# Designed miniproteins, single chains, continued (5): the designs that were tried, part 86

Each design is a single chain, and the fold is of that chain. pLDDT is the mean over its residues in the fold that is shown.

## One batch from the design tools (miniprotein)

Design m18987
Fold by ESMFold2-Fast:
Structure m18987 (fold): chain A 87 residues (1-87)
Amino acid sequence: MPSPAEVARATLERILEEEGVSEEQRRVALELLDAFAARLAAATSPAEVRAILGETVDELARRLPPDLAARVGVVLGEMAAVVIEQL
């Protein structure tokens, strides 16, 4: 069964293809997803997962265009929800 991180990565790569993003924007989005997944792997409570999600969404807003940041943020939020259910 695919991990929440694997599902999020597959969904994100599909979104990046649909949006026709630059190679730089694709790399930034995937880098932020990988960092987010690593932080979630260390999280031990729902409150910690929510804090990590908030911090990562703020970083998305600083590094990606607003519309792309919003779509990536939804993917991360769905991944966070699955991780919280597994805690």
Scores: mean pLDDT 85

Design m18988
Fold by ESMFold2-Fast:
Structure m18988 (fold): chain A 55 residues (1-55)
Amino acid sequence: SSDDEYAIQVSKDYAKILIKNGQLDTLDKYIEMLLNSDDPRLQKMGEEMRKVKEE
């Protein structure tokens, strides 16, 4: 859905901000919380944020 696409984009932008600010520990904790969720939407957001970190 458009809401899911927006949520993913906002999550990727948030990851970029945390990287720029050197807040890698905060980013890692946030990614792990999302990936450990039982919600597939949150898991997808965490996976996309992790990809931004790997770039």
Scores: mean pLDDT 84

Design m18989
Fold by ESMFold2-Fast:
Structure m18989 (fold): chain A 84 residues (1-84)
Amino acid sequence: ASISTSEFLALDVNALAAALAAAVDLPRSRAHQLLGLLKEGVREEAEVTEARLRELVRAIGDGLDLPEAQTEGAVAFLLGVLFG
């Protein structure tokens, strides 16, 4: 499954960051950082696939030094929101 980049970029970051932070026990500021970097990572792509979303979220989680549990929780949460 895939979602268009324009649909992805149109998502309400404030609402999504609040939901992500609650779902994976992250500070809201860290959820905002993750989502901002994810939006930048997909900006040049026409579509975002499930595989690409997993790849980007994991790379960003590693870059932000997030615990593996929070990174994998963010993957599961975003896949559920975007493709579930």
Scores: mean pLDDT 83

Design m18990
Fold by ESMFold2-Fast:
Structure m18990 (fold): chain A 94 residues (1-94)
Amino acid sequence: MSAEEGLEKGGEAARGLVDPDPEKQREGARLAGELMGSPNPEAGQAGAVAAGTGIASPDPASREAGRAAAEAGAASPNPAGRVGGEGLLRPVGR
């Protein structure tokens, strides 16, 4: 996956994750997870940003989908995706 493809897919994943359609939310989570699994650091970062967008959503379903993507990223062999996923899953006790 090229850096350009990663950025395009990252934007698509973020839009899917905040969409009110549950199927689009699942597709967005899948794309974000795939990006975080990429050996390309820019794609990994784009996936982490997309997952974070879902987690920051006021929609509970979008937050769950974003969290699932972050969990996939944290399990990734890609250092950028792993760091991003782990950071998103860190509890900030408030």
Scores: mean pLDDT 77

Design m18991
Fold by ESMFold2-Fast:
Structure m18991 (fold): chain A 62 residues (1-62)
Amino acid sequence: SLDDLLAEVQRLVAEKNELQDRLLAAERAGAPQAEIDALRAEIVELDRRLQELLDRLAALQA
């Protein structure tokens, strides 16, 4: 349970890092604003999901 939750957090962190790298690459390449905005929105959604999992982890760790 805890180990599975930690593995899920690690996966979402890795996905967020990949999206952040893609955002930086898109900004450097002068990608369309719609593409940049879409990447930012995906990062915000991942942050929301990560926060939910981190809150659950905090509740489980004494």
Scores: mean pLDDT 86

Design m18992
Fold by ESMFold2-Fast:
Structure m18992 (fold): chain A 88 residues (1-88)
Amino acid sequence: MDELIRKIAEHFGVDPEKLREALASVVNEDGQIDVDGIKKLLMALGLTPNDKAAEVAARGMLSVFDLDRSGYIKLEDFLRQLVRVLES
């Protein structure tokens, strides 16, 4: 987890502690993140200009990364897939 957070923070030029705080605010008790959580994370990283753009991006990411189609993905799995995409 910490290595994934560090890699993402370095790639987007954000403080890893700020990113860790944002992730803690969007993860549920089961360690999962949903569309709203991904929206907030993308906005915190400065990747989307508004809520609607963040929702479109979040839904697109879930459709690619949510292999069981539950509408949720484990936060660690989401971060691992994001790092894989960034490093490809």
Scores: mean pLDDT 74

Design m18993
Fold by ESMFold2-Fast:
Structure m18993 (fold): chain A 78 residues (1-78)
Amino acid sequence: EEKKKIEEEREKLNKIGDEMSNLIFNNKYEDLISKLIELAKEYGISDEEIEKIKKESKSLDDLVNELVAKIVEELEKK
């Protein structure tokens, strides 16, 4: 039951990643990153993990992709 729902949310996050690339192309980086950080915290990702992602990210695209990947990872844990 929950596993099925997590797979659906995982697919949604992958699609969001694609649509967020479109937002980046339209110069909406700040809004995008802000929403991803809020979503990450909502799914239980710690401030330490978010800081690590920021440190490891070479570019804004990397930051977006890493935040999405971490949210998906947390969803898969449940």
Scores: mean pLDDT 70

Design m18994
Fold by ESMFold2-Fast:
Structure m18994 (fold): chain A 75 residues (1-75)
Amino acid sequence: SSLEEQAAKLISEINSLILRISREKDPAEKQKLLEEAETKLKELEKVADETGNPIIKRIVEAMKKQIEAFKKNLE
């Protein structure tokens, strides 16, 4: 479905952002990347809710934990 395709694209984009955040040394740039990742994660969470797909839901929860860990490391 188009929603499953949207989820796959969002997952790929969020994973790319997570890798960039992990490698970024500038706190200001990390913050911008985190904001972009959180925006895309909210979009993915909506797709997970719409599809009811348990695999997407599990991916969302894992990504939330990773993003929260990055935010704590900046503070």
Scores: mean pLDDT 87

Design m18995
Fold by ESMFold2-Fast:
Structure m18995 (fold): chain A 76 residues (1-76)
Amino acid sequence: VDELVKKAAEAAAKGNFDEAIKLLDEAIEKETDPGRKRLILLTRDALRTAVDNGMYDDAKGLGKTTLDILDRIEKS
């Protein structure tokens, strides 16, 4: 799951938003922790909304923000 989220963040940073969303959808399906699943789902929806509204700089940053949050949860 973490590898899928990391790949999604890399895709989003490169502007490959459709690939990033696809990878996040796969991560959501494979994630068993409810808190982590909800975070990934919220990130996927935020990324979709940013792209649909032409907020591409915000969309590129969402993947990194999600990785930072997941990393914090793992360390807690």
Scores: mean pLDDT 75

Design m18996
Fold by ESMFold2-Fast:
Structure m18996 (fold): chain A 56 residues (1-56)
Amino acid sequence: SMADEQLRQNVVAAARVLKEKLGAEVALAMVERDLADIPDEELRAELLAQARKVLA
């Protein structure tokens, strides 16, 4: 959906900003914490995979 695509774009953008400011390790921990509240397990896993790809 458009909402899911927008959420993916927002997660990627947030991961990049956090990596620049705090480094990849801290950025990953913050993203994992923020995504933990997403009730859809499949969407949560996909978003985390996108963030990890940016933070590698």
Scores: mean pLDDT 82

Design m18997
Fold by ESMFold2-Fast:
Order: structure tokens, then C-alpha cells, then sequence
Structure m18997 (fold): chain A 94 residues (1-94)
């Protein structure tokens, strides 16, 4: 669980860096796909409030992907998923 959150934090940082350096859309899309895959893994081992938070993060990610992979949507995605991951990490430490 902690390892999955650490991997998610790393992927969010990679997405943010890729957006900042204007990386090719295909490269950014691969990072987003990896974030979704890790959230799906986290969902399978989560229950209660943690599962609800992960489900919400997945829903937001899928909505932003459906709206298009503009730079603004990718920056918003990195920010929102980053905040959700930080909240989940804090919750697990409690």
C-alpha cells in the first residue's frame, strides 16, 4: 500500500516534469496510463474511506482524459491526483 502511494507520487512528479518541458503527447499519455494503472491496483487493496478517495481520484482522471489531453488538463490532473495521493499518505500515517 505505502509502496503503491510512493510509486503514484513519483508518477505524478514525472507527469508534472513532462508537462513543464513540453514532452510529446504520447510520452505524457503513457505516464497518465501508468497513474491510472497504479490507482486501479490501490483500489483493489483499499476499503472504506480509502477506497472512496481512490474511486474519486480514478473518476477525476477518467473525466480529464475524456475532455482531452491539453496542457491545462494535464497540469490540473497532476495537481488533483497529487493532492489526493498526499491526503491518502497522511491518512495511512494516522
Amino acid sequence: LEELLEELRRLVAELREAVLRDAPTAERQKIIDRILAKLEELRKVSEGELKEAVDKAIAVLKQLMAEGLSRENQELLATVIGAEVAWLERRLRE
Scores: mean pLDDT 74

Design m18998
Fold by ESMFold2-Fast:
Structure m18998 (fold): chain A 92 residues (1-92)
Amino acid sequence: EVKKKALEKIKEALGRVNKAAVRASEIDEEVAEKLLDLGGQVVDAGDAALKSEDEEEILKLAEEAVKAGEEAVKLAEEAEREYEERKRKELE
């Protein structure tokens, strides 16, 4: 059950990274590339959790994935703010 719950959290984190990457891909290629790297980290954490029999390790991997998902959302929000500021200056 612990492993199943951890894997669900990792899947949710991957979903957050994917949504952030889609948002960034239209406005900031550099941020989109960084989000692809974060997505890779979440996938790697999921693979490690699937291979592990240590509940403590599995929980740490899930926590790392959640943090990566949160970082992805922050990066996308910052990219959106910078994009809007750039658009405002070009309209002046």
Scores: mean pLDDT 83

Design m18999
Fold by ESMFold2-Fast:
Structure m18999 (fold): chain A 70 residues (1-70)
Amino acid sequence: LMDQGRYEDAYQYYLQRINDNPNDSSSYGGLGGVLYRLGRYDESISYYQRSLDLDPDNQATRAALLSVQR
């Protein structure tokens, strides 16, 4: 399966982005998406919330957060 290897690479990528720029809203949103695909829903919600704290007008992140929370 392509699934887990691809998401692990994305996870490492977004962690590095956040380490380099802790105010990068898009990287928190991306990490939230990756965590959701890995089944780590609580962490996904936390990172989506962090993304919205940095960029409250991000419609894509808001929609993703609502989808995770059911």
Scores: mean pLDDT 78

Design m19000
Fold by ESMFold2-Fast:
Structure m19000 (fold): chain A 95 residues (1-95)
Amino acid sequence: SMREKLIEEIKSLSETAIKEIEEVAEENRETNPEVAEKLRKIAEELKEETEKIIKEVESLDDEDKEGHRKLINEMIGTVLRKLGEVEQLLLEAKK
């Protein structure tokens, strides 16, 4: 079904981003512990936003192509926004 495929894509996209953020947090654990903590918070927020989007997908009719398109775009936008927050945090840590 379209719903099942969309949930799989959402999980794959968010889990990949979360893993990368958590790996960067671990790399900064000893050198920049405050940055590591903020990175873990960004990963947690992404997990929460992903769960919310999945619940919205589960509430959609399987034939609602526009609703499915909207939610995948929301997931992509959320991932890009969170990765931008990571980049900004790391840039500020260099100053």
Scores: mean pLDDT 86

Design m19001
Fold by ESMFold2-Fast:
Structure m19001 (fold): chain A 83 residues (1-83)
Amino acid sequence: TAQSVADALVEAGRLVLQGNIDEAEQLLQEALAQTSDPAAQSRIQQILGLVRQVKADPNNISLRVATAILAIGSALDLLSEAS
């Protein structure tokens, strides 16, 4: 559902801020596998790409914060469109 995908995106953002990058990546991969909605898949893939970039540069605080903000924003967008 849009709610379960949104919850996964918010939780992934929190994990990224905490430095639990591998857990965030696993959570997003699981969410991607559980959804058939193209809009949700696109947003999860975008955030997953950013999480992988954070994993390559884990000390980049700006990138970690930006990734978390975008993940939460994507969650809000999905919930808004689902009404």
Scores: mean pLDDT 83

Design m19002
Fold by ESMFold2-Fast:
Structure m19002 (fold): chain A 64 residues (1-64)
Amino acid sequence: IEELEELQDWVQERLRENPNQPELTPEELAELRERARRAGVELPGVRTYLEALTAISQKIAELK
């Protein structure tokens, strides 16, 4: 769960830096996927940091 919380914090920071970025670039998507793999979660179909944050937050809530 700590790794998921670190991933969530990282995604929130990306959102703060790029609030006008609606879609992830291929490079951003690849980095997000790799970080998600290390945290033990999959983010299929995610296109934005907001979608990633929602999925991660739901996963954390399930684990608690």
Scores: mean pLDDT 74

Design m19003
Fold by ESMFold2-Fast:
Structure m19003 (fold): chain A 74 residues (1-74)
Amino acid sequence: MSPLERLEQLAQEAQEAIDADDEERFLAVVRELAELAGLDPEAVAEEMRRLSRREQTRLTIRLLQEVYAKIEAS
């Protein structure tokens, strides 16, 4: 699987977890995105726990953009 295909899969899994209100699944995806973005996975997960659903969605979009930028730069 290419890095772009993996990123697309993670984006879909994040959306499904949000729609299902599955916090554990959502945080698992967030940790992987944070690691790919070069961030501390546990720090990002703890931040997500403190946010509303709308804020979680916005931060997830930002993480996806950061990972995409790193793939494009490679």
Scores: mean pLDDT 83

Design m19004
Fold by ESMFold2-Fast:
Structure m19004 (fold): chain A 85 residues (1-85)
Amino acid sequence: SRRDELLRRLEELIRELEELADQVSKEFSDGGLAGLLRQVVEGARWVIEQARQGRLSLEELEEAVRLLETTLQNAKDYVNYLKSQ
């Protein structure tokens, strides 16, 4: 279903954010950015739990995916900037 696709997408985005947080922490020693990315991951995990309990609409899930994709892209752009220095 569309709901199952969105939940799977959220789980994929969480994985990518966790991998990026680890990279930022290890390669750039940026504990502040790594900490912020991990807070985003915890928020996204909470969204998945609320969705599993039937507390979120399909539209709210689609918005959560969109916001998380934007956050991941912005973080990737910043990491790419750091690599170019």
Scores: mean pLDDT 85

Design m19005
Fold by ESMFold2-Fast:
Structure m19005 (fold): chain A 86 residues (1-86)
Amino acid sequence: SMEAIRLEIIARLREIAVDADLLVAERSPTNKAMLERIRATLQVLRADARARLAAATDPATRAVLEQLLARIDRAIAALDAQLAAL
C-alpha cells in the first residue's frame, strides 16, 4: 500500500539521521566517508521519488510523493549541515 511505502521510507530516513548524528560525534575521517555514503543513498531515494512523482497523475498519489520528497530533501539538507561541521 502507499501508506506502507511512505512509512518504510520515513523509518529509513529516521534511521539514517540517527546514524549520521552518532558518526559526527566521533569526529573521525571514517565518519565523513560514512556520512557521504549515507548522502549518496538519500540521493538515490530522492531520484526514485522524483521519477515516481513525474509519472503520477492521481492527485492523492502526487500529494504523498510530494510529502515524501520534501522529507528526503530535509534529510539531505540536515546531513549536508553535519558534513559541513566536520
Scores: mean pLDDT 72

Design m19006
Fold by ESMFold2-Fast:
Structure m19006 (fold): chain A 67 residues (1-67)
Amino acid sequence: MDEYEEILREQMRKAGVSEEDIDAALEAVRAGENLYDTLTRVVGPERAEKIVEAFEEATSRRFQEQQ
């Protein structure tokens, strides 16, 4: 939940997404929208794919240590 939102926020910032767009994307995801669809709407498909890949990698690294 909150941990995923923090990772997602960091990855969006690294991709050059504005804070307003980050907040809008997180609000949509909290409302139950699919992450990739939300990001595609906010930043476009190419940028959305990069953010999702970076988010998955960051999440994987964090949860490799948490067992």
Scores: mean pLDDT 76

Design m19007
Fold by ESMFold2-Fast:
Structure m19007 (fold): chain A 69 residues (1-69)
Amino acid sequence: AERLLALAERAFAAGRYDEAEMALAVAINEDPAGAARLARRLRDQALAEGDTETAAVLEKLYEIAERKA
């Protein structure tokens, strides 16, 4: 799961949201707690940088991961 979480983080930073979403979705099934922590961290980072649109997408992914954790 660590590799998938790292891939999701890098894809999101590069603006490749479809790839990030896919990697997080797979990570949610393997490590829902880890995926939730990453999604929350990236959401907080996006909010700190004023990127509210990215934060909203990450919040939805966090909710999905949290339901499975």
Scores: mean pLDDT 78

Design m19008
Fold by ESMFold2-Fast:
Structure m19008 (fold): chain A 73 residues (1-73)
Amino acid sequence: MEEEAKALVDGLYETAVAELRRLVSDPEQLARGEARVREIADKAYEKLMEGKPIEEVVKEFRAEVDRLLAELQ
């Protein structure tokens, strides 16, 4: 359970950070964005450990990351 939740969240985090690094050229904005993605990932992990459905957690994660990417462009 814990390993599966961690692997899922780590994958979501890595994908989001890769998108940020590709789309955001400003170092200050990139650092801010990476910190916020870390917070989003930490909350996603907590939700999974509390038994929230994977589908809902992934949907919420994607929505928050998409909103963050829009704010940084």
Scores: mean pLDDT 82

Design m19009
Fold by ESMFold2-Fast:
Structure m19009 (fold): chain A 55 residues (1-55)
Amino acid sequence: MSPIQQALTKGQERYSDNPEVVTQANNLKTAIENGDWDKASEYSNKLSVAVSKYQ
């Protein structure tokens, strides 16, 4: 498994009750599975911002 997929799984577990984080994590996972690297980069940044709000 790629390091980014492992990070996504851990992020989803840690913030499962936060709909914003879950939504961005799912969007990123879908973009990666579709090979859409531009969208994956965009959603990765959005996920980082969402997680940062709770640190």
Scores: mean pLDDT 72

Design m19010
Fold by ESMFold2-Fast:
Structure m19010 (fold): chain A 100 residues (1-100)
Amino acid sequence: IEEELKKLVKPTPELKAALSRVGVTEDVLTYAQLMTAVDELLGHLAETSDAVTIEVNPKENKTIYTIHDPRLREILGADTIDLSDPKKMLELLKKATEEV
């Protein structure tokens, strides 16, 4: 998984536009950088809107975002995102990116 996280990817135009809301404007980034950017985006939306809700269980190292916004669900390809599982997150992001 560490080697996969170092791969350079290009987000879809819709994902890039969403990420610009949290200051991520790069055309190309690593999967690791993209995972961090998506976490920042979902956290921002959970605090500022009803588009996303967050459930944190620190004892189980579990953080789940539930996506209520239909457009964001389409952009990310998921109704829920578990950031505690890097493999699942990577699999999800592969659908919203193109590898370079």
Scores: mean pLDDT 77

Design m19011
Fold by ESMFold2-Fast:
Structure m19011 (fold): chain A 87 residues (1-87)
Amino acid sequence: SIEDELLALHKEAVERLEEAGASEEFINQLENITLQALLLIREGASPEEVIARVEALAAKLLAQTKDPTVQEILREYLARVKAVLRA
């Protein structure tokens, strides 16, 4: 399911962020992004609405770090989430 794919992407991103030394607060904000996406999907939101919410939250989270590795992990997570939602 789309929900199972999003949860798998979240787990992979969290593991990579922990290895990169991201803060617990940063990882908790990524969890909020995933939870908001899941909530919107369960409520029957369009893929475009889910993508817009995830992109807005991810942009705010990206602004909180100067670490290029952390930024790359978050951008890859976002790209893969968008691919799943558009499938």
Scores: mean pLDDT 89

Design m19012
Fold by ESMFold2-Fast:
Structure m19012 (fold): chain A 88 residues (1-88)
Amino acid sequence: NSTILSTFSKLLSEARKQNLLTDELLDQAEKDILPLDVPAPLLHLYSAALAVAKSPNKNSKIDNLLQELISLTESQYPKVTSYLRSLL
């Protein structure tokens, strides 16, 4: 799972540099993630990814990292990855 965690780390680092993680987006993401079948240890990471995906200011680098995350995790977490894909 080192590749998945590395991709989350890259995504969140880039999002922080661009100030994409607002309290409003994070609060909404925490609500939206509840029906998406995410295991507890990854809940905060996917909530942040949802917040980033909803940001109107995201660039192509963020989109590429989100698509990489989807590709790596789609078979294990199809509900949250389908939702992420719908936001791209």
Scores: mean pLDDT 84

Design m19013
Fold by ESMFold2-Fast:
Formats: sequence, C-alpha cells, structure tokens
Structure m19013 (fold): chain A 116 residues (1-116)
Amino acid sequence: NQSSIVAECTTIIEALNTIPSSIKQKAVELLKDPALFNALKRAVQAYAKNLDNDTKITLIATYAICAAALILKQGVSVDDIIDMLDTFQVGLLITKALVAEPKLSPLLDSISKFYK
C-alpha cells in the first residue's frame, strides 16, 4: 500500500504548476525512501487521526515537497528531516521550507489550518 499512496502523492505533486520541477522530482524521489515515507506517515497520523484519506494523502505530498525544498536549497539531510517529523516539528519544517523556496507559499497557505 506504500506503492498506492506514493502513486497518489506523485499525481498531486505533478499536478502542481507553480512549484519548481527540481523540487517536484526530488519530492517524488523522497516518497520512494521507506524511512522518510514512514516518517511522513507518522507525522500526518499523529496530527490528523480523524482526517479523511484524501486530506492525509495531500499532507504527505505537501510535507514531501517541503522536505525536498530543504534538501535541495539548504543542504538539509534526510536524517535531519526524519528527526523533525518524529519530534513533532512539522511547523518548523514548513517555516524553513518557505524560507528556502518562497514559491511554496500558495500551496502551504492552502493547508495552513493543519500546522498553525
């Protein structure tokens, strides 16, 4: 079922026309990493036990985009991203991603109720 969730996240990521292609490609690559994928799932489940499945998939895809921006723009490691996710620092991940890539602003504004 990781494959099914990754496919749905990939569809969401590829549909975004305002996000740089390099960040979209890296986000899709990161979703195929089992350690990072499982950390993203844990972060969403911890915040969002009662959210519908479509919202959970959207949050996983969006957090993968944030992780990709930090890795590509700021040289943050995958292990550092996993630590932020596992220590409930999703707000910090999002804030740092906005600093790294301001073009993420419209996407992150659409999910602001899940991290503010």
Scores: mean pLDDT 82

Design m19014
Fold by ESMFold2-Fast:
Structure m19014 (fold): chain A 111 residues (1-111)
Amino acid sequence: KLEEIEKIAEEIRKKLDEILSLVQADPNVTPEQKAEIQRLIDEIKELIDRIVKAVKEGNYLEAFIDIQKLKYLLKQLRELVEKYASPETKARIDKLIDEIEKLVDKIASLI
């Protein structure tokens, strides 16, 4: 189960990198707004690393709590992208966040 969770976590990190690349390429997003979104993505990545560590250590309660926080941060990411990004960039990122949410639910089902 741990190896599968680590593989899913890496897939989530790759999708987050794709989201950041789309944000960085969007001229509708200001440098300050790009920095705000990057900070949130960095927080999401840190939380994913914490979830993997908690699972490795058998701390399933901590992993569960961090998964709930992760879902909240993904919602905040959607809201910032909706506020700042162009409609085209928003649509592409919304799809990536939908895919990440499904992967997060898969991690939750494995613990």
Scores: mean pLDDT 90

Design m19015
Fold by ESMFold2-Fast:
Structure m19015 (fold): chain A 80 residues (1-80)
Amino acid sequence: SLSEKIIEEVEKIAKELLEASENASEEERLKLLDEANEQIDKLIEYAEKNLDEETYIKTMKKIKEIWDETLEKLQERYEA
């Protein structure tokens, strides 16, 4: 489904962010995070335009779960 493809793209963005951030400075990590947020925001806009309300809400919940987990992993790696 389109929802599944959107979720898969968010998972890909999250994975690429974590991989790119592995050897990045704190400043570079923040820039990578901003770029990833911009990509996710564009996917959310696409979902809002192309999914029905019920599917959109479910998709947004899943995106939030993936993103919250990703941010937690980033925080754990770089917390001094």
Scores: mean pLDDT 83

Design m19016
Fold by ESMFold2-Fast:
Structure m19016 (fold): chain A 80 residues (1-80)
Amino acid sequence: MEKVKQILKEAEEKAKRDPRYEEGLMLVRLAANKMSGAPTNDEIEEAMAASIEESRKQLEDPELVEYTEKMGKEIAEALK
């Protein structure tokens, strides 16, 4: 859990330095909440995959998509 909080803190700092990442931070927070509620590692992986797909649909900037995918994967690994 501490690792997930650290990842979210780093995402918040990035959004403070570059406002374009505020939307990315919102999606990362939603992904973290969904994955943290998942009772099994398989369901964490499913929540991560769904969050990546949602980011691809909502974000126009490929750099933001890549960033949210990276953060989602790091959160999933931290929760296993």
Scores: mean pLDDT 79

Design m19017
Fold by ESMFold2-Fast:
Structure m19017 (fold): chain A 140 residues (1-140)
Amino acid sequence: MTVEEAIKKIDELFEKYEPKILEAVKSGNLDEAYKILKEFFKEAVDLILEAEGTPQEKQLVMQHFAEKFLELAKKAIEEAYKISPEVMEKVRDLFLKVIDEAEKYLAERIEDDNELFQWRLFLRSLKFEIDKIAEEIKKK
């Protein structure tokens, strides 16, 4: 799969899953939100792994995914905060949990230590940015 095809499929994945995740959060159905988010993130990881290209081109796919994923997380956390601060903390924890599960999934599938290390740095960065988003929303 080319980098351009991977980016297009990631955009289609967000179009498919984002409305479902946001609806589950808005309805307070956190079990459904977790299930959908977990399926979404696994499909996104599989698409990124299937992308063929230079290391720089693969970084563009990962960065494109990160930007869209963090915007989705921001929308979901903002919707949860409108319900209550407690629900917002639970939604933040769901995003972090899905990222932790993806790290375990990747550790079982990636044999190259350097590739796995880069994925761990990427996932750690996503967790940091999500925590930052949650803290910024609390201050408004």
Scores: mean pLDDT 87

Design m19018
Fold by ESMFold2-Fast:
Structure m19018 (fold): chain A 90 residues (1-90)
Amino acid sequence: SESEKIAKALIEILEKVLKWMEENPKASTEEIIEKLREVSEEVLSKLSKDLAEEVKEQIDVLLEKLSKLSPEEAIELIKLKLEHLKEALK
């Protein structure tokens, strides 16, 4: 389904960002946001226009939330979002 495709794209983006954060434990919130933008652009480029628009909307909401958080809080939010997305696909 389209919902499963959106969830899978978001999972791919968030897993890549989490792996980068584990490799860069001193990253600032600004660096985490920039990495999320870079990874999102890569994944979105592989999707159809309609799917890319839906995924981008969810990423934009997440970016706005992350901008208000410490690096530690940002990691926790990304982990929580990833857990919820994976649970929805079970």
Scores: mean pLDDT 87

Design m19019
Fold by ESMFold2-Fast:
Structure m19019 (fold): chain A 98 residues (1-98)
Amino acid sequence: MKKIEEAIDRILELINDESLSVEELIKGLEEIAKENPELKPITEELIKLIKELEEKLKDLPPEEQKKIIRKVAKYKLLELLGWIPKSLADELIEEILK
């Protein structure tokens, strides 16, 4: 695997790790961006989305917030990587947030 592909796998692992808090997820993304500056645009978009979702979902229980944030972040990552089209990512995110 190329260095950048290994870094992308680490981002996916962070998003899928249900034991991490939202703050720990953000810190993990920031550390990956420091080690891999080429991924900074992707990690910055993910961090921005996560922070917006924290504000939007603040009245929900923390465990429910974490589940929603992780699913939305995963689909956004797949879109930013070009693995799925934006239209599909938007539909999947809308279904999660309804």
Scores: mean pLDDT 82

Design m19020
Fold by ESMFold2-Fast:
Structure m19020 (fold): chain A 69 residues (1-69)
Amino acid sequence: EKEKLIEENRPFVRDLFRTVFFGDPELSDEELVEKMDEFAREIVRALLRSRGGTDEEADRVYEQSVAAA
């Protein structure tokens, strides 16, 4: 099950992002979520820009994705 796989691997993924991606194993869950949000927004913007889209369109896509989660 998709949800079960996500839940089972959630602690591992968080630790991986703290240590490997952000280089700070002391990041709180709140700080990690904030950094991930910033990263996700910038990735979506970069992807839409490469396709001729606007930052406004990218922000809308990101907001819809977060609302669906």
Scores: mean pLDDT 67

